# Ledger of designs, part 86: designed miniproteins, single chains, continued (2)

Each design is a single chain, and the fold is of that chain. pLDDT is the mean over its residues in the fold that is shown.

## One batch from the design tools (miniprotein)

Design m7172
Fold by ESMFold2-Fast:
Structure m7172 (fold): chain A 79 residues (1-79)
Amino acid sequence: SLLEAIREGARKAGIEVDDRDLYSSLGIDFTGESLKREIEKTGEIRLLVNGKQVTVPVKGLSDEEIVEAAAEALRKEVA
């Protein structure tokens, strides 16, 4: 799932992300229609991690590719 791919990316980056902050960043339905529409419009998701906005490309990527994209984005923006 997208949520699990983002969590795994954070673990790979060595960055701790609170589940509540992750849920809040992705909105009420982080696996549902509203998030899918945002991805279709922008090709990306936006996270708030330690008060920093992080943008992760997700459209057209596999879960494995999303893990790597999230890890890279978090390392670049938060570390």
Scores: mean pLDDT 72

Design m7173
Fold by ESMFold2-Fast:
Structure m7173 (fold): chain A 98 residues (1-98)
Amino acid sequence: SAKELLKEAKKLIKEAKKLFEEGKLKEAYKKLEEAIKLVIKAMFQDPSLYEEAKKLMDEIISLLKELRKKSTDPQLIMDIEISIGIIRLALGVADVTN
């Protein structure tokens, strides 16, 4: 269910925070990338969850910005910027279609 997808995304965000605190920036990013995919699926499967999905996406963007600040890897910085763009596009599409 869409609600279960958001629950799994919350777990991935928590895991990403722990990996970030441990300095495992690429592993933290991979967890956030997985969370983004689940949140997008959930918000398009159940539009009533849009506000909860948006709140999780705002949290993911904040974490991605912190990862970008600490990263010296140009590829990781690029991947982070692309992910932020994907989130903003998905939220914009969902907002207009509801």
Scores: mean pLDDT 88

Design m7174
Fold by ESMFold2-Fast:
Structure m7174 (fold): chain A 65 residues (1-65)
Amino acid sequence: ELSDEADKLAKEAALLIQEEKYDEALNKLEQALKLDPNNKLALNLLKFLQNAVGDLAVRLQAVKL
């Protein structure tokens, strides 16, 4: 089932987030959402990751050191 595969990918992304592998986690979440765009776990993790990593990227761009 697409939902089962999406859940698997979202869970893999959660483990990658715990390991601070944010780019790999984002790729897994994009794959999960491609299979099931309404997957709650994937959407919640994607929002968390975009807020956490996006804020960091903006701050790094502003500093440019």
Scores: mean pLDDT 72

Design m7175
Fold by ESMFold2-Fast:
Structure m7175 (fold): chain A 86 residues (1-86)
Amino acid sequence: MEEKIKEAEELLRKGDEYLKNGDYETAISYYKKAIELAKGIDPELEARALAGLSTAYLKQGKFDEARKYIEEARKLAEEAGVEIVL
C-alpha cells in the first residue's frame, strides 16, 4: 500500500512537471496513471491528480473535459472530507 502511494505521488509530480513545461499530452498520461494507482487508496492524491488533469485539458482548450474532471476532483475531496486547493 505505502509503495503504491509513493509511486502515485511520483507520477503526480511528473505530471505537474510536464504541465509546467507545456507538454500537456504527457502530463495527461502521468495524471491518469496517478489516478489509477490512488483510486480507492488515497482520495486526496486522486483529487489532486484529477485537478491536474483538468488543468492540462484547460491548457489544450478542451473546456468540457476540464470542467468534468475539476467537478470530479471537488466532489471526491468533499466526499472524502479532505481539503484541497484547486
Scores: mean pLDDT 82

Design m7176
Fold by ESMFold2-Fast:
Order: sequence, then C-alpha cells, then structure tokens
Structure m7176 (fold): chain A 66 residues (1-66)
Amino acid sequence: MTAEQLTMKGAKYLADGKYDEAIKLFEEALKLDPNNAVAHSVLALAYEKKGETEKAEQYRAKADAL
C-alpha cells in the first residue's frame, strides 16, 4: 500500500470512530513517507478525537511546517 492509500483507509476508520485503527494506518503511512503533510494532518485530527490535545498540536505543527 502507498502512503496515500494508507491515509485514505485510515480516514475511513476515523469516520467510523475507530481512532486507534486509524492512528495505526497513519503511522504506517508516515513510515513510507515521513514528510507526508496529509498524514500528519489526519493523525493530528485522530489524536484530537481521542482527547490527546498535546499530540494533536504536535502533529498539526509538523503538517504546517511541511
């Protein structure tokens, strides 16, 4: 799977409320493409949905820097 395909699949899990499964897929996407701004953005959203505000802010800052 490409980073893009992993982020798309993760986004579907995120929409279904499966935040941990979504995060796993987004982390796999970042292993393939560490500078993928989309993967950082959706990972920030997933952490925000889990209430992990500090992690969400870190990934959002990373996406903005790319």
Scores: mean pLDDT 82

Design m7177
Fold by ESMFold2-Fast:
Structure m7177 (fold): chain A 67 residues (1-67)
Amino acid sequence: PEPFPGYNDLPGIKNPPEELRKAGEHLHEAMLSDDPEEAIRHFEKALEYAPDDPFVRRAVEALKAEL
C-alpha cells in the first residue's frame, strides 16, 4: 500500500512518527493509572519519546495537575 499524500509535507508532520504515537500511548496509560508513581513513570516515558514536542509537554503538565 502506497497512499498518495497529496502534500510536500513529510509524513511525520501529517501522521505522527512512531515516537509521538508511543508518547500518546504513555500519556493515556498515565491517565488510567491509579498510582501516582506509575503515572509519573509514564509521563517520563512520553517525554523521552517526544521531549521537544510542545503538545506532549503541555499534555504532561495538564495530566500532572490532575494527580
Scores: mean pLDDT 65

Design m7178
Fold by ESMFold2-Fast:
Structure m7178 (fold): chain A 64 residues (1-64)
Amino acid sequence: ADAYVEEGIKLLRQGKYEEAIKQMEKALELDPDNPRALGLRAKAEIQLGKTEAFKEYGEKLASL
């Protein structure tokens, strides 16, 4: 479980949020109550959501 969490942390530092989420999901498949994996997945999802919202808004502005 810890190996997936550590890999996810490295991916988060690299800005690879989707890959980080996948590593956290693998950690949670092994230990669903892992608080570090749950917190880091939530953090990655928030960062990814903010990035996607900014990208979508920028695409709409470019179409005007």
Scores: mean pLDDT 74

Design m7179
Fold by ESMFold2-Fast:
Structure m7179 (fold): chain A 100 residues (1-100)
Amino acid sequence: SVEEIAREAIEILEEAAELLEELGYHKSAQSLRKMAEELRKLIEEKASKEEILSAIEHAYTVLAMEAQWLREDPSVPEEKKEEMERLVRRMRELLAQLRA
């Protein structure tokens, strides 16, 4: 369901925020948490599939950008870069499901 996809997107955003927080990317983590909050509001308000899709598309764009910055940071362990890439892939898969 659309609500289940949105809840999984919230989990991805929260996992990414925790990862970024651990790495000292506090502002990035805060931004992802705000997007998770907005998705929760959309679910509570029973927003349209189109509104939820738009919010997840925005979240994906930001998540992919954060992953790119992480990739460019030589102080970040490769395993943490790989974890972020897995989160980006999961979000992309959710978008594919929602568009189907």
Scores: mean pLDDT 88

Design m7180
Fold by ESMFold2-Fast:
Structure m7180 (fold): chain A 86 residues (1-86)
Amino acid sequence: AEEGARRAAEGARAAAEGAESGDPAKAAGGAIAAIGGGEEALLADPESEAARRAAEAAERAARGAAALDAEAAREGAEEAEEAARE
């Protein structure tokens, strides 16, 4: 569970960095890692509030990155990082 949440946070941060730098490949790679990490966290503990928040934050970061919306991607990354620390 913690590993999935950590991967979601790392992926979300990479997606946000890609959006900020205007690098679609980095943003897409980060988004894929963020979503995958969130799924892993939920599969390990489907009833975990922290896992749900990590997955939701990762999806927000991924959507922001897909739109190259650096602010939305950054907010998602910050939320995913907070959830991963729980």
Scores: mean pLDDT 79

Design m7181
Fold by ESMFold2-Fast:
Structure m7181 (fold): chain A 66 residues (1-66)
Amino acid sequence: SRDEELLKKMQELALEAVRYLLEGNIEKAEKYYKELEELTKQASEEIKPRAEQMLEELKETMELLK
């Protein structure tokens, strides 16, 4: 479904953001975070809580690693 494709894309972006964080490239990680934020806005009502949870977890991870 379109929702499953969106969630998969969001998972890929979150993983990429974490990879850049671990490399110390905070600027790239922030750009991927913003991409994830934009995709979260496109999420359907059914998957929006999961999308928002992924975004929040990434934000917390970024703050802990700074």
Scores: mean pLDDT 83

Design m7182
Fold by ESMFold2-Fast:
Structure m7182 (fold): chain A 80 residues (1-80)
Amino acid sequence: SEYERFEMAFATYDTDGDGTISKAEFKAMLESLGAKPTDAEVDALMARFDKDGDGTLDYAEWKALLDDTSDPIVAAIRAA
């Protein structure tokens, strides 16, 4: 399923195993999933879903992001 693909991507880019991904890891993960985000688009996505304001995304925030198909980056990775 697409969710299994996204879970595997998150686990792959969570290089320190702490259950969160940094902005750099998040951008690399989006690129591996077929998106071509700018740094500004990555910052905007993180600002919307990083509710803790710590500059990282956890798996729950990642799942919430994947449900927002109105975002062109999210739509691109789900369509690939």
Scores: mean pLDDT 76

Design m7183
Fold by ESMFold2-Fast:
Structure m7183 (fold): chain A 78 residues (1-78)
Amino acid sequence: SPVEKAREYLKKGEEAFKAGKPDEALQYFSEAVRAAPGSKEAVEALRKLADLYEKLGQPSAARVVRRYAEEKYPELFK
């Protein structure tokens, strides 16, 4: 299912980040968002994506992701 695929991408993103591969982690979290739009998994992926951009010194990118999440999933983000 889309939700199961999003969950798999979330796991792969976390594994990539722990392995010191932040670019792969960003890609996996982005794929998780795309796999299950409107799900709790998509919101979790957007939060992880924004947090990772902050850790990589890209605060403007983090802000764009957070704004997108708040606008697209207001009930799940608040």
Scores: mean pLDDT 84

Design m7184
Fold by ESMFold2-Fast:
Structure m7184 (fold): chain A 66 residues (1-66)
Amino acid sequence: SRLDIAIENLKLALEHLPKEVQEKAIEIVKSDPDIEAGVQKAARFVSELIERAKKEGKTIEEVLKE
């Protein structure tokens, strides 16, 4: 139940991003036995993805393809 709540909250937080980003973030949360640590890792992944796209003049989708 805690994991399901974390996943639903993550989907809502990332609803403005491509579904592929949401899916990868959810995989990160599921890969960590600590739900809070998994959510923090997922947030970092999304933040770094956005920063890289902006720095390289690419779309988020282009950076994900790499």
Scores: mean pLDDT 82

Design m7185
Fold by ESMFold2-Fast:
Structure m7185 (fold): chain A 69 residues (1-69)
Amino acid sequence: TPVPSSEIPPEARKKLFELGNEINDLEEKRKKLEEAIKAGDTSKKPELEEVEKKIAELKEKMKKVYKES
């Protein structure tokens, strides 16, 4: 469930929006890499792993922002 805006300081809300946008961009990149790998370009597997790692790190940062709010 989304955290009510009244519980989130303005600075934390900006960070959450920025992190959300970064995650969305990386999820789009992940889909493109998955499609390339399915098409036979297995050289993209390391890039996919790096993108997935970044997504996980950003999600952890979002959780931390929520806890600090």
Scores: mean pLDDT 78

Design m7186
Fold by ESMFold2-Fast:
Structure m7186 (fold): chain A 74 residues (1-74)
Amino acid sequence: SLQAQIAALERALERYPNDPYAAQLHTSLGELYMKLEDFDSAIAHYEQSLALDPNNERAKKNLAEAKKKLEEAK
């Protein structure tokens, strides 16, 4: 399930907060939250990914889409 995938990635971040792939894990979590239509959680994870890797074009585009979908859901 999507919830099981999210739980596994969140445990990985909690267990290894200094993982060299932390930015990529945050991008993946954002994408899973997008599939759940939890746009607030998706935005938070994309922003954290960009805090770790500011030049990540995928996270920038996904963040813009998540913000657009959040506004459309109001």
Scores: mean pLDDT 84

Design m7187
Fold by ESMFold2-Fast:
Structure m7187 (fold): chain A 100 residues (1-100)
Amino acid sequence: EEIKKLEEELKKNPDDPEVWLRLGIAYLREKKYDEAIEAFEKAIELDPDNPLAWAYLGVAYLYKGDIKKAREAFDRALELAPDDPNIRSLKLYFDNITGE
């Protein structure tokens, strides 16, 4: 199982931001939004300039219904990577849902 394998990787190297990002994505797929947020926050603590970690944090907050925190996370992702088509698409989807 993907989550179990990632947890085992983190026991060996707890300071790997890429493994924390992957763990957050795995939790997001399982609709475990609180665990996903914690994993993405840890990825950001280790690598604050990764726009994907901020974008996925926004997705997790959006699914929880925390529109304010989702917006803040998407805005930060776009500040880091304004021309990334994946991040721009996620923000456009967010703006369409929120009426902006």
Scores: mean pLDDT 84

Design m7188
Fold by ESMFold2-Fast:
Order: C-alpha cells, then sequence, then structure tokens
Structure m7188 (fold): chain A 67 residues (1-67)
C-alpha cells in the first residue's frame, strides 16, 4: 500500500514520513523520492526539499535510473 511504501522509505533513510508525503504530493514517483532520499539523507524540512529540487529537479529521472 501507499502507507507501507512511505513507512519503508522513512525507516530506510531516517527521514520524517511527512517529507515523503510532501514529495509525493508535489507529483514525484516513489522511485524519484527514493533517489532524492538516497542522495540527500539529511532532509529534515520542506525548505531543504525546495532547495534540493531547485538544484537537481531536472535530473531526478536520471538519478532514479541509477537505483
Amino acid sequence: SREEQIQRLSDKYGVPKELIEYLLERGYTFAQVEAILRFMPSLKTKEDVETVLRIIGDRLDELAALL
């Protein structure tokens, strides 16, 4: 289920579930979210997310393909 996938990513990468849900609400797939979390494990706030997306948003599909 969606909740189980969110919990898995939260447990694996040590990030709040609320940030994973925020990324999904922004239209990102689970693969793209996992790519973000893998390369930016220190994400703690929505502001951190917006900063990362400004820098690497166009490259998310390329990063997800490497996973």
Scores: mean pLDDT 75

Design m7189
Fold by ESMFold2-Fast:
Parts: C-alpha cells; sequence; structure tokens
Structure m7189 (fold): chain A 90 residues (1-90)
C-alpha cells in the first residue's frame, strides 16, 4: 500500500520534473531538472520500501516482546498463588 503510493508519487514527481524541464530555456538545465526528478522519485520508492520493511520487523519484534511479557505475567501470577497457598498453610 505505502510502496504503491510511493510509486504513484514518484511518477507524478517525474512528470512534474519533465514539465519544468520543458519550461527551461536551456536543454542542459532542463535535462538536469528531469534527471533530478527521476533520482528523487527513485529515492522515494527505495526509502519507502526500506521503511516498510523496518516497520514490519519492528512490529514482529514488538509482538514477540508482548508474548514474553504475557508469559512472565502468567509466571508471576502462578508464583503469587503458590506463595498465598503456602502462607495459608502456615
Amino acid sequence: SEVEKAIEEAKELVKKAYEEGKKSSSEETGGALIAEGILEGRALVLKTKEEQKELAEEAEEAAKEARKAAEEAKKAEEEAKRAAAEAAAA
């Protein structure tokens, strides 16, 4: 989804760079503007792909940590119940 949006934004950036390049009084300057737009569009897509990969990895890590926290909470509850039972037996 976000990568798809970045691709569409990159296409729009390239189109705008092309239009601005055509408006330039110099072919060399116009070509440089178009090249810059293409590089910016490419960088946007690559950055978005890397960000989405990092977010997916962070979400997976957060899920693993939440699972560990749930296991520790259950262990603490069982220990508390055992301590209460031992105190009641005394």
Scores: mean pLDDT 77

Design m7190
Fold by ESMFold2-Fast:
Structure m7190 (fold): chain A 62 residues (1-62)
Amino acid sequence: SEADKLVEEGLEAYRKGDRETARELFEQALAIDPNNVKARAMLRGLDAGLSAEDIEAVLKEL
């Protein structure tokens, strides 16, 4: 879906250290699909200061 593409782009931005771009992309995913569990989990993980590895682990469980 479009929302899932934005989540993937956000994760790539986070791996590159661009936390602001990652947040924007995850928020755009939620704007398109407010119930997107991956986007919600990614935003929570980013806010909690998780590493990219920990965030990917959370994404895998969804």
Scores: mean pLDDT 79

Design m7191
Fold by ESMFold2-Fast:
Structure m7191 (fold): chain A 100 residues (1-100)
Amino acid sequence: SLVEQFEAWAERRLAELEAETDPERLRELIDQFHARAYSLISTAISQGDYETAERLLEVYRRTTERMVALLRERGLEDLAAETEAIARALEAQARKQMAA
């Protein structure tokens, strides 16, 4: 399923983040993660597939929480806060679109 493919991709992205020591590359990997999640969730919503959108949001939330925890453990608190804020804004926007 699309959800299973996204979850598998997100797990690989987390593994890449765990191995990455360059802060600029970490930012790029996180930005790519947000962009992919936004694309998939927005597409599901545009198709009226709210069940898939909800499941994608759940994977996105769980993955973002793990990313934020990793960044905080490494003392990258500003990047962690930024990542959390972006995820929160994306979920709020998606929820609003599904309620319309």
Scores: mean pLDDT 88

Design m7192
Fold by ESMFold2-Fast:
Structure m7192 (fold): chain A 66 residues (1-66)
Amino acid sequence: EKEEILKELEEAKKKAEEYLKIGKEKVEEYNQISKELGERAQASLKGFEEHAKEALEYLEKKAKEI
């Protein structure tokens, strides 16, 4: 049902944004401890961003096809 998929997409976007916000805060925290740790944390965050983007694109495609 289109409404269910749209709700899942909205929830997925909210969760991704929440996790990205937490990740950015951790990057800043690690940067204060060590620039190397901050850079590594930022690389991990970028990996999560790419995976989240792929998942959201898949859900958006499914929502548009209904």
Scores: mean pLDDT 75

Design m7193
Fold by ESMFold2-Fast:
Structure m7193 (fold): chain A 65 residues (1-65)
Amino acid sequence: LFLPPEEALRLAEESLKKAIEYAKKGDIVKATNYAVASALLFSLAGENEKALEGIRKVDEEVKKA
């Protein structure tokens, strides 16, 4: 059930990239869903600081849209 930390980190980075892309497009629902998935995956990888940074970046892009 638990992903290896390296795989969780890779998926977290991919999800964050998609969250930012959707935020820039103004798709707030998809941006939020990918941001939450990214934060959860970063936390599973033990990268809590990256999870918080990712949420801040998505929030900034959403506020611009």
Scores: mean pLDDT 80

Design m7194
Fold by ESMFold2-Fast:
Structure m7194 (fold): chain A 60 residues (1-60)
Amino acid sequence: SSEDVARLVAETILAVGYELEGDYEKAIEEYQRAIDLARQMGDEETAAFLEKRLEELKKK
């Protein structure tokens, strides 16, 4: 739904924002929320992309 898309976008923006601020704990939390939502929507491409971003973040 459009509401699910809006939530996915919002969670992703929050994740990136926290990552840029150096708040890696909150960034990881928001990336995980975005991944879970993308999977619930059946958007495996977005989920896979976000998982790669999360793995890169965990190396920092």
Scores: mean pLDDT 84

Design m7195
Fold by ESMFold2-Fast:
Structure m7195 (fold): chain A 65 residues (1-65)
Amino acid sequence: GPALATLTPRELAVLTLLGQGKTNKEIGEILFISEHTVKSHVSSILAKLDLADRTQAAVLAVRHR
């Protein structure tokens, strides 16, 4: 959707992995970034997409390819 177009390629990669049920630690290992950096990206994604929590972000990621 239009809101997903506001995400950076890195944020979109994090969102995709959230949709796969990955933890912040697992996402950090996959993307070669710190868990703290993943948490920062998750917060940015939630703000940009106007979502309350990571579960809503994961559901959105599954619905949107």
Scores: mean pLDDT 84

Design m7196
Fold by ESMFold2-Fast:
Structure m7196 (fold): chain A 64 residues (1-64)
Amino acid sequence: LEEEIERLRREAEEAERVAEELEEEARKSKDPRKAAVLYAAAGIWRAAADFLLERARRLEAEKA
């Protein structure tokens, strides 16, 4: 259980890192279409991170 919570938190942290890297690339991109795609991808990774963190929080609450 504790290992599962830590795994979910680690996966969420990785997803947030990917989102931040994509946002950074989007900001540095000179192609507005490429920037738009990168921002959209970053949004998806942020949503995934939020989902994983919420799952981890629920398991942690059950562990008490």
Scores: mean pLDDT 82

Design m7197
Fold by ESMFold2-Fast:
Structure m7197 (fold): chain A 71 residues (1-71)
Amino acid sequence: MEERHEEGRRKVEEGIEELKKLFEELAKKEEEGDPELREELIKKYMELLKLDEEEAQRQVDTVFTVAKAVA
């Protein structure tokens, strides 16, 4: 049923909103040279998608790479 897909989408969308806020924090903290903020981003991906650290790291790297390529 499509309703079941909507539930899944809402969870992902909710996590994307949280990640968006984290990206804004990253932009500000980058001036301070905060390497820990990237680690936090990876952790958020792990919690959101229930991924292992390696998969979360690949996802984060892929997002940055795709964003850069699409620009």
Scores: mean pLDDT 62

Design m7198
Fold by ESMFold2-Fast:
Structure m7198 (fold): chain A 75 residues (1-75)
Amino acid sequence: QPEADVARLQALLDEVKAKKEAGASPFDIEVDIALGLIQVSVAIKAERRRGPEAAPHIAQLEAIGDELVKLGEEA
């Protein structure tokens, strides 16, 4: 589950980056970022309940969230 969540959210981040590079509208980017950030938040909350073994996945999810926030600020 954690690896699948990280992979899915990384794919979402990569898709948002590709859309922005292709010249997608700020509105389309905002919607994708908002949905991505909600999913990242839910995944991090779930992982925090699993204990110290979750730390690497939490770090990866936080990095994905940080990149989504940056893309939103640049849009």
Scores: mean pLDDT 79

Design m7199
Fold by ESMFold2-Fast:
Structure m7199 (fold): chain A 92 residues (1-92)
Amino acid sequence: SAQLEQAAAELKKALEAAGFKATVSLEGNTVTIVAESDDVLKLIGFTLRVIGLSLDGLPIEVKVEGNTITVTITAANEEELIAHIQTLIASL
């Protein structure tokens, strides 16, 4: 939907403002975020924040490969996915 696409666009913008090269992709009720940075400390910081959110119950999968972090969030519905995206934006 337009609302979900807007949330994804705001997430990409927030990641870019935080110093990442970001790709945000939507498929059904899943958002896939690929964030890339040559700044290893920024990557570590973001990885730790994402792990913290996962431990606090956010349905996040995280993969780190080289200078890239891939974050996948799958929700039961669009409203929950938008809420999870907003929580992630607030963590940046």
Scores: mean pLDDT 86

Design m7200
Fold by ESMFold2-Fast:
Structure m7200 (fold): chain A 69 residues (1-69)
Amino acid sequence: SKEKKVEELYKKALEALKNKDYEKVKELVEEIHKISGDSRPGEEVVDMSDADEKYLERIKESALKKLKE
């Protein structure tokens, strides 16, 4: 399901963030937004190098909310 894909991408984004692979974090966040039908509303100005676990959790929660509609 799309919800399972979002959870998988979120987990991969957390691993990339821990490895400081900011390009991979950006790619995975973009895939989450694409799956949810979200074009990065309100998060597009955030530099991925400043992203943290709370940022990624918020992205996941927003995407899952859109998929449940």
Scores: mean pLDDT 71

Design m7201
Fold by ESMFold2-Fast:
Structure m7201 (fold): chain A 91 residues (1-91)
Amino acid sequence: MEGLEKVEEVERLLREAARGETEEALERGAELMRELAEKGVSPAAELAAEAFEHAREVAKESVEKLVGALIAAMGGVFETRLELERKLEES
């Protein structure tokens, strides 16, 4: 349940970032996805963490780059959720 709870928190942070509360939400999202990656939940968690870190770095440089990084982060979070849900069904 801890892994799924972290993904739910990251999904909440993605919604906050989309609403313009970007910098803090992106930093926290990167941290939580990094924790899931370190626990070996899914390779997608590592990619999501990197995408959040990239989004945070480019947030003030380019809206276009920020949007691209957020799309990548959303994809990685979605894949991580699916993997966690799959493991719960097999347990």
Scores: mean pLDDT 77

Design m7202
Fold by ESMFold2-Fast:
Structure m7202 (fold): chain A 100 residues (1-100)
Amino acid sequence: LEEEARRLIEEVERIAEEIAREYPEARAVAEEVRAMAENLRKALENPDNAAAYSAARINVVAVYIEADRLEERDPELAEKARRAAELGLEALRLIDEIAK
């Protein structure tokens, strides 16, 4: 579970780097995905850190909203953002399981 959560977070980090590299104009999206990964890492390192968990949840929602907004303008970027949000949501689920 911890190893799986860590791998998902690493994939989110990779997507953030890819967005930053391939879509420099979408810096805000890349920063939101990076923030999500950072808060997920903090929540994984300390599952009792409710602030980090809550921040990660907010980041996931924000990334989903951005993906939806971008769908018509840049469907490939939207897909990358949506993928990151999906991985982040799964990481949150695993972190929640670990906290039990």
Scores: mean pLDDT 84

Design m7203
Fold by ESMFold2-Fast:
Structure m7203 (fold): chain A 66 residues (1-66)
Amino acid sequence: SALDHVLRGSRLRQLGRLDEAEAEYREALRLKPDLAGAHAELGNTLKEQGRLDEALAEYEEALRLS
């Protein structure tokens, strides 16, 4: 489910596996594009990777959906 991908992404992010965490959050959003929390967690992951413009876009989408 989309939630399973969010939970897996969060665990991978905690382990510092940022590329794998990104892939899991993107799969969650492919299944349910309107998950504000998944956009926020993807934004956090992109920020940790130094991808600040992409992180900002995901945070803006999370705010639009909340």
Scores: mean pLDDT 91

Design m7204
Fold by ESMFold2-Fast:
Structure m7204 (fold): chain A 104 residues (1-104)
Amino acid sequence: SKIEGLGEMVIRLLEGLRATLRARLPDDPFVAEAVERFEELIEKIKEAIKNKDYKTLLEYVEEALRLVRELAAHLAGRDDELAGVLESVARSLEGIIERLKELI
């Protein structure tokens, strides 16, 4: 399914982001909380795909986008390179959301 493929792409993006954040900023408590929230979102997205609950999938992807943007804002002036990576992830998630809206 195209929708399932988009959901899997979101999971891969969030897993990669989680790994990068843990490696670069393990001692930042805001980053640690964001990593935990990404892990919860990954599991929720997996369950939504499994249940073919595509409306709920879209809601979780939109929540992931909000979290990525909050984290980018937190990292601006702290780690500008990583903030730029998060802004790129946000743009990718925006594109996925628009494609999901067309398919749902």
Scores: mean pLDDT 88

Design m7205
Fold by ESMFold2-Fast:
Structure m7205 (fold): chain A 83 residues (1-83)
Amino acid sequence: SEKAELTAKIYARRIEKEHGLKPSDEALELLKKAVEAYMNGNRDEAKKYFKEALRLIGLSDEEAELLANAFVGDPEAWEKLKK
């Protein structure tokens, strides 16, 4: 999906700006899969791919889990990210 690809590139750019880590092409493909899964209502698959992408980019397991939960709309994860 062209919309999923564009959305994944936007997320990748935000991660680069916020964390100082440049996503690889492999990480971009995982972000695209996460966005496509989310758009299809497959939240568990979306979380899995998003977490895998973040780990590949260089975030810790703990940070990747928190951000992946926020990505799929977990309110507790969003509250932790605001602090």
Scores: mean pLDDT 79

Design m7206
Fold by ESMFold2-Fast:
Structure m7206 (fold): chain A 59 residues (1-59)
Amino acid sequence: MEVTGVGYGDTPEEAIKSAKEGAIAAAKQRGLKVTEIKSVEVKKEGDLYKATVTVAVEE
């Protein structure tokens, strides 16, 4: 099972941190354990960077 988080930031690093935080928070809310980071995508959208982080989760 996988959970995806999306984050925005002024830098790619900030966007990635925000996306990871969102993915981990979503997993915790569902009672799931994050096992690994599967993918990280970063794209500039307008004045900000958008990161999409997919994490593998288990029960």
Scores: mean pLDDT 82

